Designed miniproteins, single chains. Designs and how they scored, part 82

Each design is a single chain, and the fold is of that chain. pLDDT is the mean over its residues in the fold that is shown.

## One batch from the design tools (miniprotein)

Design m2837
Fold by ESMFold2-Fast:
Structure m2837 (fold): chain A 63 residues (1-63)
Amino acid sequence: DNDVLLGLALIYEGIANILKQRGDLEGAKESYEKAIEIASQADPTDPDAQRLIEELRKKLEEL
């Protein structure tokens, strides 16, 4: 279910954002990587999934 997968990816992104704010860069990296993994299991033609993966990869590179 794509909606469930995207929802889970957003939860992990939220966790990563909190960890980054607290200075836990390793935890933030792990949570962003998990979010990308989950989002990548969604329909690859879904524009929302594609946009989320691009955003998450950029955030991961900025760590």
Scores: mean pLDDT 83

Design m2838
Fold by ESMFold2-Fast:
Structure m2838 (fold): chain A 93 residues (1-93)
Amino acid sequence: SEERLKEENEKYLAFLKAMLAVIQDPENEANREALREALRELGFSDEAIETILSLSKEELKEMILNIIERLRDVSDEKYLEELEEIEKELKEL
């Protein structure tokens, strides 16, 4: 379960970074495709993925912040540092 928790944390971190990249450059198709891949790895349906990709910048920011808040309670210390950096970058957008 410890190895599975680490794998899940890494998948969520990849997803958050992919979302941040889409917010920073929403017209970049490579960033959008990376987000689709990250969401599929987390078990989202294609319909849910396209719904997420249709969200506004502000809605995506709110989603990331809510996910970071939930992950803080269950994440290893090294992932907390990366979550803090993502939150910092997001607040500057």
Scores: mean pLDDT 80

Design m2839
Fold by ESMFold2-Fast:
Structure m2839 (fold): chain A 82 residues (1-82)
Amino acid sequence: SSRRQQSQQLTGQASRYIGQGNYQQAIQQAQQAIRLVPNNSRAYAVLAKAYARQGNMQQAQRYINITNSIDPQMGQIARQSV
C-alpha cells in the first residue's frame, strides 16, 4: 500500500475511535497518519476534534489553524466539528 493510502486508513480509524469515545487512540492514529503524510489536512482535523472532545480547546484551535493553513476547506470542516 502507498504511504498516502496507509495515512488515509489511519485517519479513518482515528475518526472511528472518536465516535467510540477513545480519544487517546484517535490521537495516536492521527499522529501516525501525519508521520506518513505531513500535509494530511484531514488527520490534523481529526486531532482538533479529538482534543476538543477531551476539553483541550487550546490544542484543538492549534490543529484547526494547521488544517486551515494546508487546506482552508478542511479547516472550515475542522472548525465546525469542534
Scores: mean pLDDT 91

Design m2840
Fold by ESMFold2-Fast:
Structure m2840 (fold): chain A 66 residues (1-66)
Amino acid sequence: SDMEELAKEIQQYMDKIVELVKNKDIKGLEELLAELEKLYAQETDPVRKAALQDLIDLVKNIIKNL
């Protein structure tokens, strides 16, 4: 299922974000943000694009408040 695969991808990014935050790895968070922004620019599916935007906004907010 496309939705189950998307949920798995989101969960993998969330797990990575949690680990980077736990380690206070600001550089790792900035690198992840750059990766997500590249994926967003190349994404044509509106549902996947919205999920990427939510992850981008989350990472930006974390960096701002760290």
Scores: mean pLDDT 88

Design m2841
Fold by ESMFold2-Fast:
Structure m2841 (fold): chain A 97 residues (1-97)
Amino acid sequence: SAAQREKAIANAETEERKLAIKMQLLMDKGKAGDDEAAKEAVELLYELLKKQIKTDDELRDLRDGFLELARLYEELGLDEAAKVAKEYAEELEKELE
């Protein structure tokens, strides 16, 4: 029903907002050298952005973004976050096949 759809949208918007704030805080901790926080930020970023993908071009942009994140985290010595970012980029590449 329309009421059920409106509640689902409101709940999704609220949860999306909470995840975006949490991701930002975890990214800041990652920049300070917290590999576990950086890894959690990558996982939340994937959850938030993957749900918004509607086209193959957007999927390629997201893949390229995760490859860039992996490179940046490798430069910072955040090896676990870098690995997770690279794995997400590889999964996105498989979806383009």
Scores: mean pLDDT 77

Design m2842
Fold by ESMFold2-Fast:
Structure m2842 (fold): chain A 65 residues (1-65)
Amino acid sequence: SITEEVAARIELMGIAIEIGGELKVVSPKTYRLLLEKDSPEIREKAEEAKRRLEEVGLTLEVEYL
């Protein structure tokens, strides 16, 4: 539902701030998370965010710079 998509987007924003990532809107249902840092903890948070978005019918692409 739209409500679940909004909640997932707010959660994604929080995770991006926490791990120092930049969010890009690729399309209405696809987001990209750009990460300048790579650590096991950052990877776990990024994978958590990716799975969360997939559960609500959204796509998250994660890119390490």
Scores: mean pLDDT 84

Design m2843
Fold by ESMFold2-Fast:
Structure m2843 (fold): chain A 91 residues (1-91)
Amino acid sequence: SEFDKKIEELLKILRDYIASLKNPEDRAKALNFLFQVELGLKRIREAKDPEERKKLAENLLKSVEFYARYLGLPEDVIEEIKKKLEEIKKS
């Protein structure tokens, strides 16, 4: 689906950033967050109620943006992520 494609693009941005991290502890924390994001996406896909799906998506969007700030991503990358998240929310 269009939604899944946009999510895969977002996950690729996160995976590429994680792969660039040199500190093993930072990579482990970021990988754990990636796992949580993937779990959240699974819950969204399994939700049959449109209202619940929208709520789960909104919560995931907030979590991903917060973690991008926490990881210290460059502002241009954060803006790209935010744009992708808004596209996902509107889909």
Scores: mean pLDDT 74

Design m2844
Fold by ESMFold2-Fast:
Structure m2844 (fold): chain A 91 residues (1-91)
Amino acid sequence: MEEKIKAYEKAAQLFDEAARTGDLSKAEEGIEILSKVDPTFAEDARKILEEAKAEPDPARRRILYEVMSGLALIKIGILKADEEIEKRRKE
């Protein structure tokens, strides 16, 4: 669980950096990290990245990267909630 949460935290930071800078290589790096821990999520994120690559408007591309970051943050919240529930069950 912890390794998966760490991977998502790093990926979320990379997607946010891509949104701020327009650097698609940061988004690709985030997807590669996630592909090792959650290949299904990485595949869905890759689809959003392909849409961003095809988008000529930098403002719209930024929104797509922000969506990727937001989805990763939602997953982090779910994983942390699951970890907290398991800790309470063992106490």
Scores: mean pLDDT 81

Design m2845
Fold by ESMFold2-Fast:
Structure m2845 (fold): chain A 59 residues (1-59)
Amino acid sequence: SATLEALAAKYNVPLEVLRAHAEEGVREARRRGLSLEEYAKEQNMSEDALAAMRAVEEE
């Protein structure tokens, strides 16, 4: 995903690490019955963290 690659570069983290964190966030949101937006708000996540979760869900 171009979004994940851009965010990995922005924060200087390995793409695989960012993807794994985003996938974990998506799984936890689903486990709690929350939308990604609701989960991000509850966890005080940045817009970039929400964008990473959305990018993984769209793959």
Scores: mean pLDDT 84

Design m2846
Fold by ESMFold2-Fast:
Structure m2846 (fold): chain A 60 residues (1-60)
Amino acid sequence: FFNPDLLSFYEGVVVRMAQQARDQGDDALAQEIYDRLLADLREKFPDDPRAQKLIAEIES
């Protein structure tokens, strides 16, 4: 039902990109990356426990 490679990409690459932006002081860029990631997770993986956990971690 879902592409596990895409979810792994979100977990391993997109989250790291957002964290790197924050570490560099670019909170605006980090927020844009997180907003897009949250939207994609909700749209593409609405019932996936991994996606639900990742959403909770980002929104905390």
Scores: mean pLDDT 78

Design m2847
Fold by ESMFold2-Fast:
Structure m2847 (fold): chain A 96 residues (1-96)
Amino acid sequence: SMSEEFIEAARNKDIEKLREIMEEAGVEQRVIDLYVEQIELRRNEPELARRRTEELLASHGLDLEEMRRALEELGLPEEELELRAIAEEVRRRLEA
């Protein structure tokens, strides 16, 4: 499960705080660098990042609007969806 601090740092695009949290959790530097790269993409090119999230969800047969409603009904922050998309992209790059 994601910590509230991690979700808040991701919401604020606070790269320094995200690095600190991941380092304290014992995450490898290579993985941290990939997460930072994805957060920088969302900060600098939010429309491109949104489209990539939509394409990722569609590849799994999921609709972005339905996922957004499900998160809202469960009281989960929208950043949870973004963080899951980032984790999948990081996973793909580690497999390559």
Scores: mean pLDDT 74

Design m2848
Fold by ESMFold2-Fast:
Structure m2848 (fold): chain A 104 residues (1-104)
Amino acid sequence: EVDKFLAELKEQYEKEVERAIETLSESEDKKFAEEAIETLRNSKDKMTDLLNNKDIETAAEFFKTQAKLYAELAEKSKDPKAAEAYKRMAKFFKDAAEELEKLA
């Protein structure tokens, strides 16, 4: 059951990252969007490693940190499309962290 949850979480994360990248690609500030997309791709690699190692406690803490970071970026962003993408990622990370904490 834990393995099924982790597999579903990875699939959901990939879909959310793709959606965020698509939304950011529509931003008028191309440089800002490129930097945000690179940050998302780098975060994906770290998350994948943590989940593959079943380091649930560290993964939960990482997701909490990411949720806070993306929520702050959403508040500070003056680009509505970037703000929407960040809010969506923040919610995903927050929800994922809460589910991971139930497993730890």
Scores: mean pLDDT 75

Design m2849
Fold by ESMFold2-Fast:
Structure m2849 (fold): chain A 78 residues (1-78)
Amino acid sequence: MELTEKLREEVKKVLGIELDAPSVEEVIAEVARLLREKALKSDEVKEEEIEAFLEEQIEELEKVYGLDKERILELIEK
């Protein structure tokens, strides 16, 4: 609950987007999809680099906060 609220506030401040997601995993998946789309439209980041970055960040969230990495990755790919 607390982590989901903090993530929504950070996304609003950084990206100017208001997220309507009921769980922290869904918030993370939505942010990851937005970052992937933004990076793919940029000349500064390669497709492979953004994919590796997102996977690494999600793995870190699993290790630190016990979030379900498999669920997050599944939500991103849908």
Scores: mean pLDDT 68

Design m2850
Fold by ESMFold2-Fast:
Structure m2850 (fold): chain A 91 residues (1-91)
Amino acid sequence: SRPVTLEEQLQQAINSKDTDKAIELVKLAKDNVLEGAETLVKSGYNDSANLLLLHSSRLLDEASKKSKDPKVSKTLKEASEELRKKAEEID
């Protein structure tokens, strides 16, 4: 059976108007991306880490613009900006 993805869990939380769960899942997704990027940097794959961070930042920014919940939208925007800033530090 196919596991439920973080994106599917987030969509379910949004559809159920579970703002707290949606915020929790956004923060978890951000932390997973940051951990993955850090692992890539430690392995010498700086370009791959930068691409992961920038791609994920763009997806979160797009999700923020589409979100109807202002608290979820704000959390998505803040997560996007954190990932973008981390990409700028890697060079």
Scores: mean pLDDT 83

Design m2851
Fold by ESMFold2-Fast:
Structure m2851 (fold): chain A 65 residues (1-65)
Amino acid sequence: MERKTVVVPAGTTGRQIEERLAAETGLPVESPLTDEELATPLPREVVVEYEVGEDRVRITGVREA
């Protein structure tokens, strides 16, 4: 399992983050967020922390950049 980070701009939704990670890794993305949280745009630029596994990517955290 490999830990990675990506910086995303303000106004990005959790769904867009999942789509970006899926596109970059070719793997399905597992998020602990609800559909409502995934649809909510971020108020600021943030660093998304994630882990790349054998069959999936897991978002492990989101913090301010």
Scores: mean pLDDT 76

Design m2852
Fold by ESMFold2-Fast:
Structure m2852 (fold): chain A 74 residues (1-74)
Amino acid sequence: MPSPFERIMENLRLLVDDYVTRHKFTPEQKEELYKKAEEIAREEFEKNPDNPTLAFQLATKKIMEVIDQLVKEQ
């Protein structure tokens, strides 16, 4: 059974993949987003270990802010 952290990471990677495809990000931008998603997921899970749903919601918000910034820089 995947851990709550693994579920958060899987869902964040799916979100990143959708935006990478939609905005035609470079392979380097995709790798940066994956790295940021893992960093953000770990931070939010550490802050909310007993509430993986909240950790995922907060991580999603933070990664979306990173994606929005990259879109503005194109």
Scores: mean pLDDT 79

Design m2853
Fold by ESMFold2-Fast:
Structure m2853 (fold): chain A 77 residues (1-77)
Amino acid sequence: MEELEKEVEERVLELGARYREALAAGDSEAARAVVEELGRLGLEVIEKLKSKLSEEEYKEAVARVEEDKARLLAEAA
């Protein structure tokens, strides 16, 4: 878990930097592509934890990723 958390944290920081760079460049298409990648990473982490989550917790976690994705896409538009 600690190793997975570190890898996810590093990946999120990398993607966050790319998102900010795309926004600074006025490249909304690139910014949206990074948001899609962040969403995929979030779902991948949830899938790895699926065996430890109830069906309700799994659905809630997936919904949270989709909500965060929608918010960032709105910021990138």
Scores: mean pLDDT 78

Design m2854
Fold by ESMFold2-Fast:
Structure m2854 (fold): chain A 83 residues (1-83)
Amino acid sequence: SLDEIIERAKEMIKEIKDPVLQNAAKQILEAAEYLKKGDFFSAEVSLGLAQISLGVAKLIGADEKDLERLEELIEEVQKLLDE
């Protein structure tokens, strides 16, 4: 559910120490909150920014487990946007 995604994103923001990944988690949270408000365009933009942040984090060698957790959360938000 969308509320579960929001809670998971909030937990990831608290747990992740990497600033680029933390920023990606914040962008995922913003995307989920926009989706909850019915702002699909802003949700897509925020999710796109999260994907860019995640791509940068991969290039600089960020923690693989944190990357996997964020990728999974992005996929869950994208699935809801595609409904």
Scores: mean pLDDT 85

Design m2855
Fold by ESMFold2-Fast:
Structure m2855 (fold): chain A 76 residues (1-76)
Amino acid sequence: IKEQKQQELEAILKPLNDDQRTKVLEIAKKLQEEKGAVTVEDLQEALKKEGINLPKEKIEELLSFLEELNLIEVKE
């Protein structure tokens, strides 16, 4: 179960190198700590500032995955 979710995360992040993947996770956690919840727009904008351009669909998939792991809370 967790292995399958890890594979899904790897597929979402496949276009990114290891440093960029680490930054994605760090930024998501930082937004959770600062705002108590993470929106698609907040994560997408924060990633763009680091030069990481992911389409909205991939951001949504990433947020769903991180929410299932109890690392963040997603807000709409």
Scores: mean pLDDT 73

Design m2856
Fold by ESMFold2-Fast:
Structure m2856 (fold): chain A 94 residues (1-94)
Amino acid sequence: SKQQQLFQLDIDEGVVQVELAVISTVAKLDPNMSDTERAKNLSEDDKKKYIELMKKLLDIQLQIKKLTNDDESEIKKFEEEQKKKLEEIEKAAK
């Protein structure tokens, strides 16, 4: 059901957010640091893991948006904004 899908996505989002927080905490980064600043200040191995987890988080958030919103234009705008955010994170990681 839609409710079961949303429940699972909420759990998956929480798990990915915890994994992202663990990477940042182990690296001793400021908890108020932006995603782009975190990516910039991580080791090369942690940058790769961080980007992979950010891709997963953004995909989960897009799936939630599609399940909770019937406006195709709003969904498309959200998808484009998320793609731009990922590109900014990847650029900062260089």
Scores: mean pLDDT 85

Design m2857
Fold by ESMFold2-Fast:
Structure m2857 (fold): chain A 71 residues (1-71)
Amino acid sequence: MEIFTDVEEFLKHLKEDDKVRVIGKEGAIFLNEKPELIEGKRVYLSVTSIDELKKRLHLVGEVERIEVEKA
């Protein structure tokens, strides 16, 4: 598992089959993973492509942590 706090660095190394949790101030987005409830967060989305992740990334607010499991 890799952990990122910089969105630009994360996106540079991201691949379509990676399993990702993007945790922000307002919520979380999951790539290729089942959405899991994180206490205190209200927005929960699951996506299956990098394009969908990029389009919806703004919904989590300020990014606090990104967790990546490589395929």
Scores: mean pLDDT 78

Design m2858
Fold by ESMFold2-Fast:
Structure m2858 (fold): chain A 61 residues (1-61)
Amino acid sequence: MREEIERLARPYAERYAEKYGVDPDRLVKLTTQMLISMGLPVTEENIERAAWAVAAALASS
């Protein structure tokens, strides 16, 4: 369920949102969408990598 993925992703997304200066709620939504669209297993490793990649892309760093 999307809401479950958002809940699991939120701590990682908030960490990278703070680091890169992006909106944490937006980052949670985009990280969740990336995991779903790519069919990735919802593991801590995949969540962290997706959150970092999306945050870096949004912040151009």
Scores: mean pLDDT 80

Design m2859
Fold by ESMFold2-Fast:
Structure m2859 (fold): chain A 70 residues (1-70)
Amino acid sequence: SVERIRERLRQLGASDEEIETAVKIYEEALKLSKYSHPLVVVLWAAQKMREAGLSREAVRAFVRELLNDL
């Protein structure tokens, strides 16, 4: 859920801007999941998170939450 992603990233010390970026990527990933395999969705979302400059720890936490919601 969006709330779990916000809470987890805050716990990892992500900024408000990073959290907002992650939420947008998460929402787009959920849209993509209607038409794509979960692995494709996760790889796409992880790449977008890395391109946005989020830490490895933030990307890993995000991927775990996204997989649980797919």
Scores: mean pLDDT 86

Design m2860
Fold by ESMFold2-Fast:
Structure m2860 (fold): chain A 87 residues (1-87)
Amino acid sequence: SMAAEQAAAYEEGRAIARRAVDALERAAATGDWEAALAENDRLVDELKAKVEELRAAGKDAAAEALLQGVVDEARERAEEAEAALAA
């Protein structure tokens, strides 16, 4: 269903953002920023390709859900990091 496709796209967006944040957190712990930046470049390319694929297929709502998943995960992880730093 369209709703199931949108939900799947949303979770895919969350997963991409989670991988990006996890890479940055590892870099902060290890000092390997070069590897983290390379991973983030790949994830940005993956995100762009997936958005373009969905839009080319006329699945604009799924593309929007994918981007919303990225935003929501990034926001939640930033809030968690701020809370952890304050503790």
Scores: mean pLDDT 87

Design m2861
Fold by ESMFold2-Fast:
Structure m2861 (fold): chain A 68 residues (1-68)
Amino acid sequence: SSAQLAALNAEREAMNKELQDKQFELNERLHNAKTPSEVEAILAEAREIAAEYQAKKKELEARLQELG
């Protein structure tokens, strides 16, 4: 139980770091974008990354609730 909780918390922290790193990279690419088309492509990718993160977060929260 405590080991499973620690593992889930570690996975959550890893997910948060990955999201933060990807958001930083997207912001750098956005600052370097030269056309409206490039901006739209970056924003579309950002929305997809956010959606995938929310789906995975929901799954982890469900697993964490089962431990309680």
Scores: mean pLDDT 85

Design m2862
Fold by ESMFold2-Fast:
Structure m2862 (fold): chain A 67 residues (1-67)
Amino acid sequence: MSEEQKKKVIEEAAKLVAEDPTMSGREAVIKAAEKLGLSREEAEELLEEYGDEIQRESVRAYLEKHF
């Protein structure tokens, strides 16, 4: 996965959480990845390898947009 594609997944995940705050970070990342043409398996592998970093960047992207 490219760095640019990863950033897009993080940005979409942050947007999904903002629209539905009951959604978990993991679920948001999976849905964002699906919207970008990635399979659920690819999204799960991404979470396994970069889960903490993705979650941290999702929060950062949300804060940068709103604060």
Scores: mean pLDDT 70

Design m2863
Fold by ESMFold2-Fast:
Structure m2863 (fold): chain A 80 residues (1-80)
Amino acid sequence: LQEEIDELRSRVEELREKAKEITDPKMKAQVELYISAAETAIERAEEALKKGDVETARQYIEDARSFIEEAEKLIEEAKK
């Protein structure tokens, strides 16, 4: 679980750098929204893991992954 959280954190950092290159303000705002949602989910996963609540941690890891995937899709669209 910690390895998955670390992976998600790295992906969020990469998304933040890529988001800086987006020139379309609407697309940039949407990407930033998904990045913020992913960061919140990662924070909640860390909190759950510290409490030993593995099931809650897994749920937030999946939530974070979904938000990251949506941000990645928008960044790919922005490159066109």
Scores: mean pLDDT 82

Design m2864
Fold by ESMFold2-Fast:
Structure m2864 (fold): chain A 92 residues (1-92)
Amino acid sequence: SPEEREEVEKKLKEFLEKLRELAEKILEAVKKKEYEEALKLIEEMEKLLKEKTEELLKIESDEEIREQIKEGEELLLKDLERLKKEIEELKA
């Protein structure tokens, strides 16, 4: 519905802004060799991603869009897990 779409767009914009902010902080922490802080920020990003995905799925009724949201979450979580592994290797 138009109301669902407007609410999804608003929440998606808020979510993307928070992801961008966290990504910039992770990059800065890695540049400073603050690897424990970088790992903590990645965990915060994983939590935010899961929470916002659940919020969007409660609003969105279109099954095709719901599947795209779920797939996007899975891909991003996989990328974050890979990044955590790389940072752990840098700590060695």
Scores: mean pLDDT 82

Design m2865
Fold by ESMFold2-Fast:
Structure m2865 (fold): chain A 69 residues (1-69)
Amino acid sequence: DLKKFEEIAKEATRLGIRALFAGASPEEAAELAREYFDKKLQEYLKKEYGVELSKEELDEIREEIKKKS
């Protein structure tokens, strides 16, 4: 469900932006957002589809969402 993936991506982006305003570096903010996205996406997929993805599979989904945005 692309809409749910986009929702999680927006939440991760908000977290990163808040971290930047709290004094985090751009690199730290990006890492925090990535970790949040991966965790929330994995939780969603496990609940809805009963699957657990590898880190590599999560990276592929994240890149696919970037291509569409």
Scores: mean pLDDT 78

Design m2866
Fold by ESMFold2-Fast:
Structure m2866 (fold): chain A 69 residues (1-69)
Amino acid sequence: MKLLEEVVFVDDAEAARKYVEDRAAEAVAAGGEVVEPVQESVDGDLFIASAVVRLPSGDLLKVVAVARL
């Protein structure tokens, strides 16, 4: 089992949440599952949203979206 990572930079916190939620929903629609629901954190001037999904292949994908506050 491999852990894959996807990191994107987006305009604001709402866009970051939506990106991660949409990616998780796409994975579920494709026959995958959510392993870790959307988590939110603030690190200095950065907002970070992340989730972990299991793809239909059995691989894990960690999706991270970052916005500058």
Scores: mean pLDDT 84

Design m2867
Fold by ESMFold2-Fast:
Structure m2867 (fold): chain A 79 residues (1-79)
Amino acid sequence: MEEVERAVELLEQGKAEEAMRLIKSALDKHGLKDIAEQALKLVREGKYREAAILVKNALLQAGFPEELADRVKEALLSL
């Protein structure tokens, strides 16, 4: 949870690469590494809307609260 909260702060600062590394670390612990890698690739390509949807769904599958998943989505969409 703390890693994902920190990722939101980094996204709000425009540090997308750093934020995605934290999200990947959190999702890897729940067996969702491949989805995290796909989302990071989308962010690197500037496809923030597609990345936001993918990350939100992955966080929900991993059991993170919807409020936190939505916050990550909104932060990615704001890039």
Scores: mean pLDDT 84

Design m2868
Fold by ESMFold2-Fast:
Structure m2868 (fold): chain A 90 residues (1-90)
Amino acid sequence: EEIKKRYLEEARKKMNEIAKSDVTKEAADYAVKVLEGALNPEKWEEMQEAAKKILELADKSTPEEQDQIREIMGVAVEAYGKAKEEIEKL
């Protein structure tokens, strides 16, 4: 629980540093939901919906915003991998 919470908060902070526009800030909010759902199987449907929203935002984004969304998703992927590895060591 605490490990998942720590990685979620750290990822959110990093994503907020990357997001420079309203569109990319919205994508960051959905990326946090994707990470939360990936770490909590009961939230899988919410994760899928959030992922779909990120793709819709990327399609409507400028190339610069698409670069930010890609970096934001990279943060989510890295946080998921590290959180899962730490949980497995318990």
Scores: mean pLDDT 83

Design m2869
Fold by ESMFold2-Fast:
Structure m2869 (fold): chain A 63 residues (1-63)
Amino acid sequence: SKNEKLEKEVLRLAEELAGPEAAREVRESIDYHKKFGTKEEQEKMLEESKRLLERVKEERERR
């Protein structure tokens, strides 16, 4: 599904930028929203996480 693809991308970016412990924390957050959130809340969280991580990557490349 769209959310599965977003989840994999977010986890990949988190691991790339902050390492496997950060990716684990992100995964735990995703699992929390799967249990307690709506599908729309999951999508919003994943999209916001992706934007945040992409911004962090850009800032590191630019200083």
Scores: mean pLDDT 79

Design m2870
Fold by ESMFold2-Fast:
Parts: structure tokens; C-alpha cells; sequence
Structure m2870 (fold): chain A 69 residues (1-69)
């Protein structure tokens, strides 16, 4: 489905951009990308994501807020 693929690509792009932003602020790109993916697929809680080294709390809070209806 083209709509599902476009939405998935938008999510992947947002994950990468968020990781790049964290890296520019002295955080860890790979850990931030992993945390955001875990939040989006439901395998990780906000508390677990914030516990990962190099992941900014602001990023976790923003993603978690975006997942709320």
C-alpha cells in the first residue's frame, strides 16, 4: 500500500532526523534512533528510553506525546 509505505518512510525519516539532532547536541545517534524505534513499535516505555545513555529526555517526551491520540 502506497499510503502505508509513505507513512513508514516519514517515520523512518523522523527517527533519523531525531537521532541526528541528538548527536548535534552531544548525544548518541544510534542509541536515540533505537529508543525512538522502541517507543514507536511499543517495545520500549518512555522510562526505559530515557534510561539509555545519550538519549535526551526531551526527545523521549516529544515522541511519547506524539503517540497519544
Amino acid sequence: DEDERARREALEQAVRETGEEAQRRGGDFENTERAVRGLLDGTMSPEEAKAIPGVPDEVVDRVARGLAP
Scores: mean pLDDT 75

Design m2871
Fold by ESMFold2-Fast:
Structure m2871 (fold): chain A 66 residues (1-66)
Amino acid sequence: KKEELERRQKVLDEMVKNPELLAEASPEIGKAVEEARKQGLTEDEVRRLSLEVMEKAIERKKAEEA
């Protein structure tokens, strides 16, 4: 639980530094959340899924800028 909160904080900090990441990742997050809710996943599971999608988007962006 605490690890998940720390991961969320890192993602938020990165998004504050680079707001364009949110715009680029939004369609993927939207699809993932919609699909998860259709499958009856809990809000905690939906949040974890969104966190993973954002983390992958940040990693891809950093790799492209390297």
Scores: mean pLDDT 71

Design m2872
Fold by ESMFold2-Fast:
Parts: C-alpha cells; structure tokens; sequence
Structure m2872 (fold): chain A 87 residues (1-87)
C-alpha cells in the first residue's frame, strides 16, 4: 500500500465507524436472527479492516491515523460484544 492510499482509506473507514456502531445496535433490536447475524458479521469485518488500517498506518508513519483506526476497531468489537449479549 502507498502512504496516500492508506491515509485515504483510513479516513473513510474511521468516518464510517459511527454507522457501523449503529448497525450493531440495530442487530441487537432485530426480530430476525439471520438479519441480526448478517449485520453483526458486517460490523466484525469492519473491525478487522480497522485493525489492518491501524497496522498499515503505523508502518507508513501515520501515527495519528493509526491511533484513530485502533480506537475504531476497539469500539466496533465492543459494539458486537454488547449486541451479542442482547441476542
């Protein structure tokens, strides 16, 4: 990955975090078990993407973005955990 691509993708990913947190909340409120599972899977994939971006950003010297992406991954994992407790 080039530094510019990591910066661009990382900013987009971090900006999307609140929407995925809301998706996890919707999963917890869903009456359809398969719909809930699909939403939680999407949030889980986003958490893995956030971890990957944090690692790439750190390697490229984008320390501030790396910290933000790592924080996003932690929030996404927490949201999935909380949603699963309600299912």
Amino acid sequence: MTKEVVAEDGEILVEATPAFIELAREAAESEDESEAAAKLTAVGIEAIAAETIAEWARKEGLDELAERARAAAEELRRAVREAKEKL
Scores: mean pLDDT 83

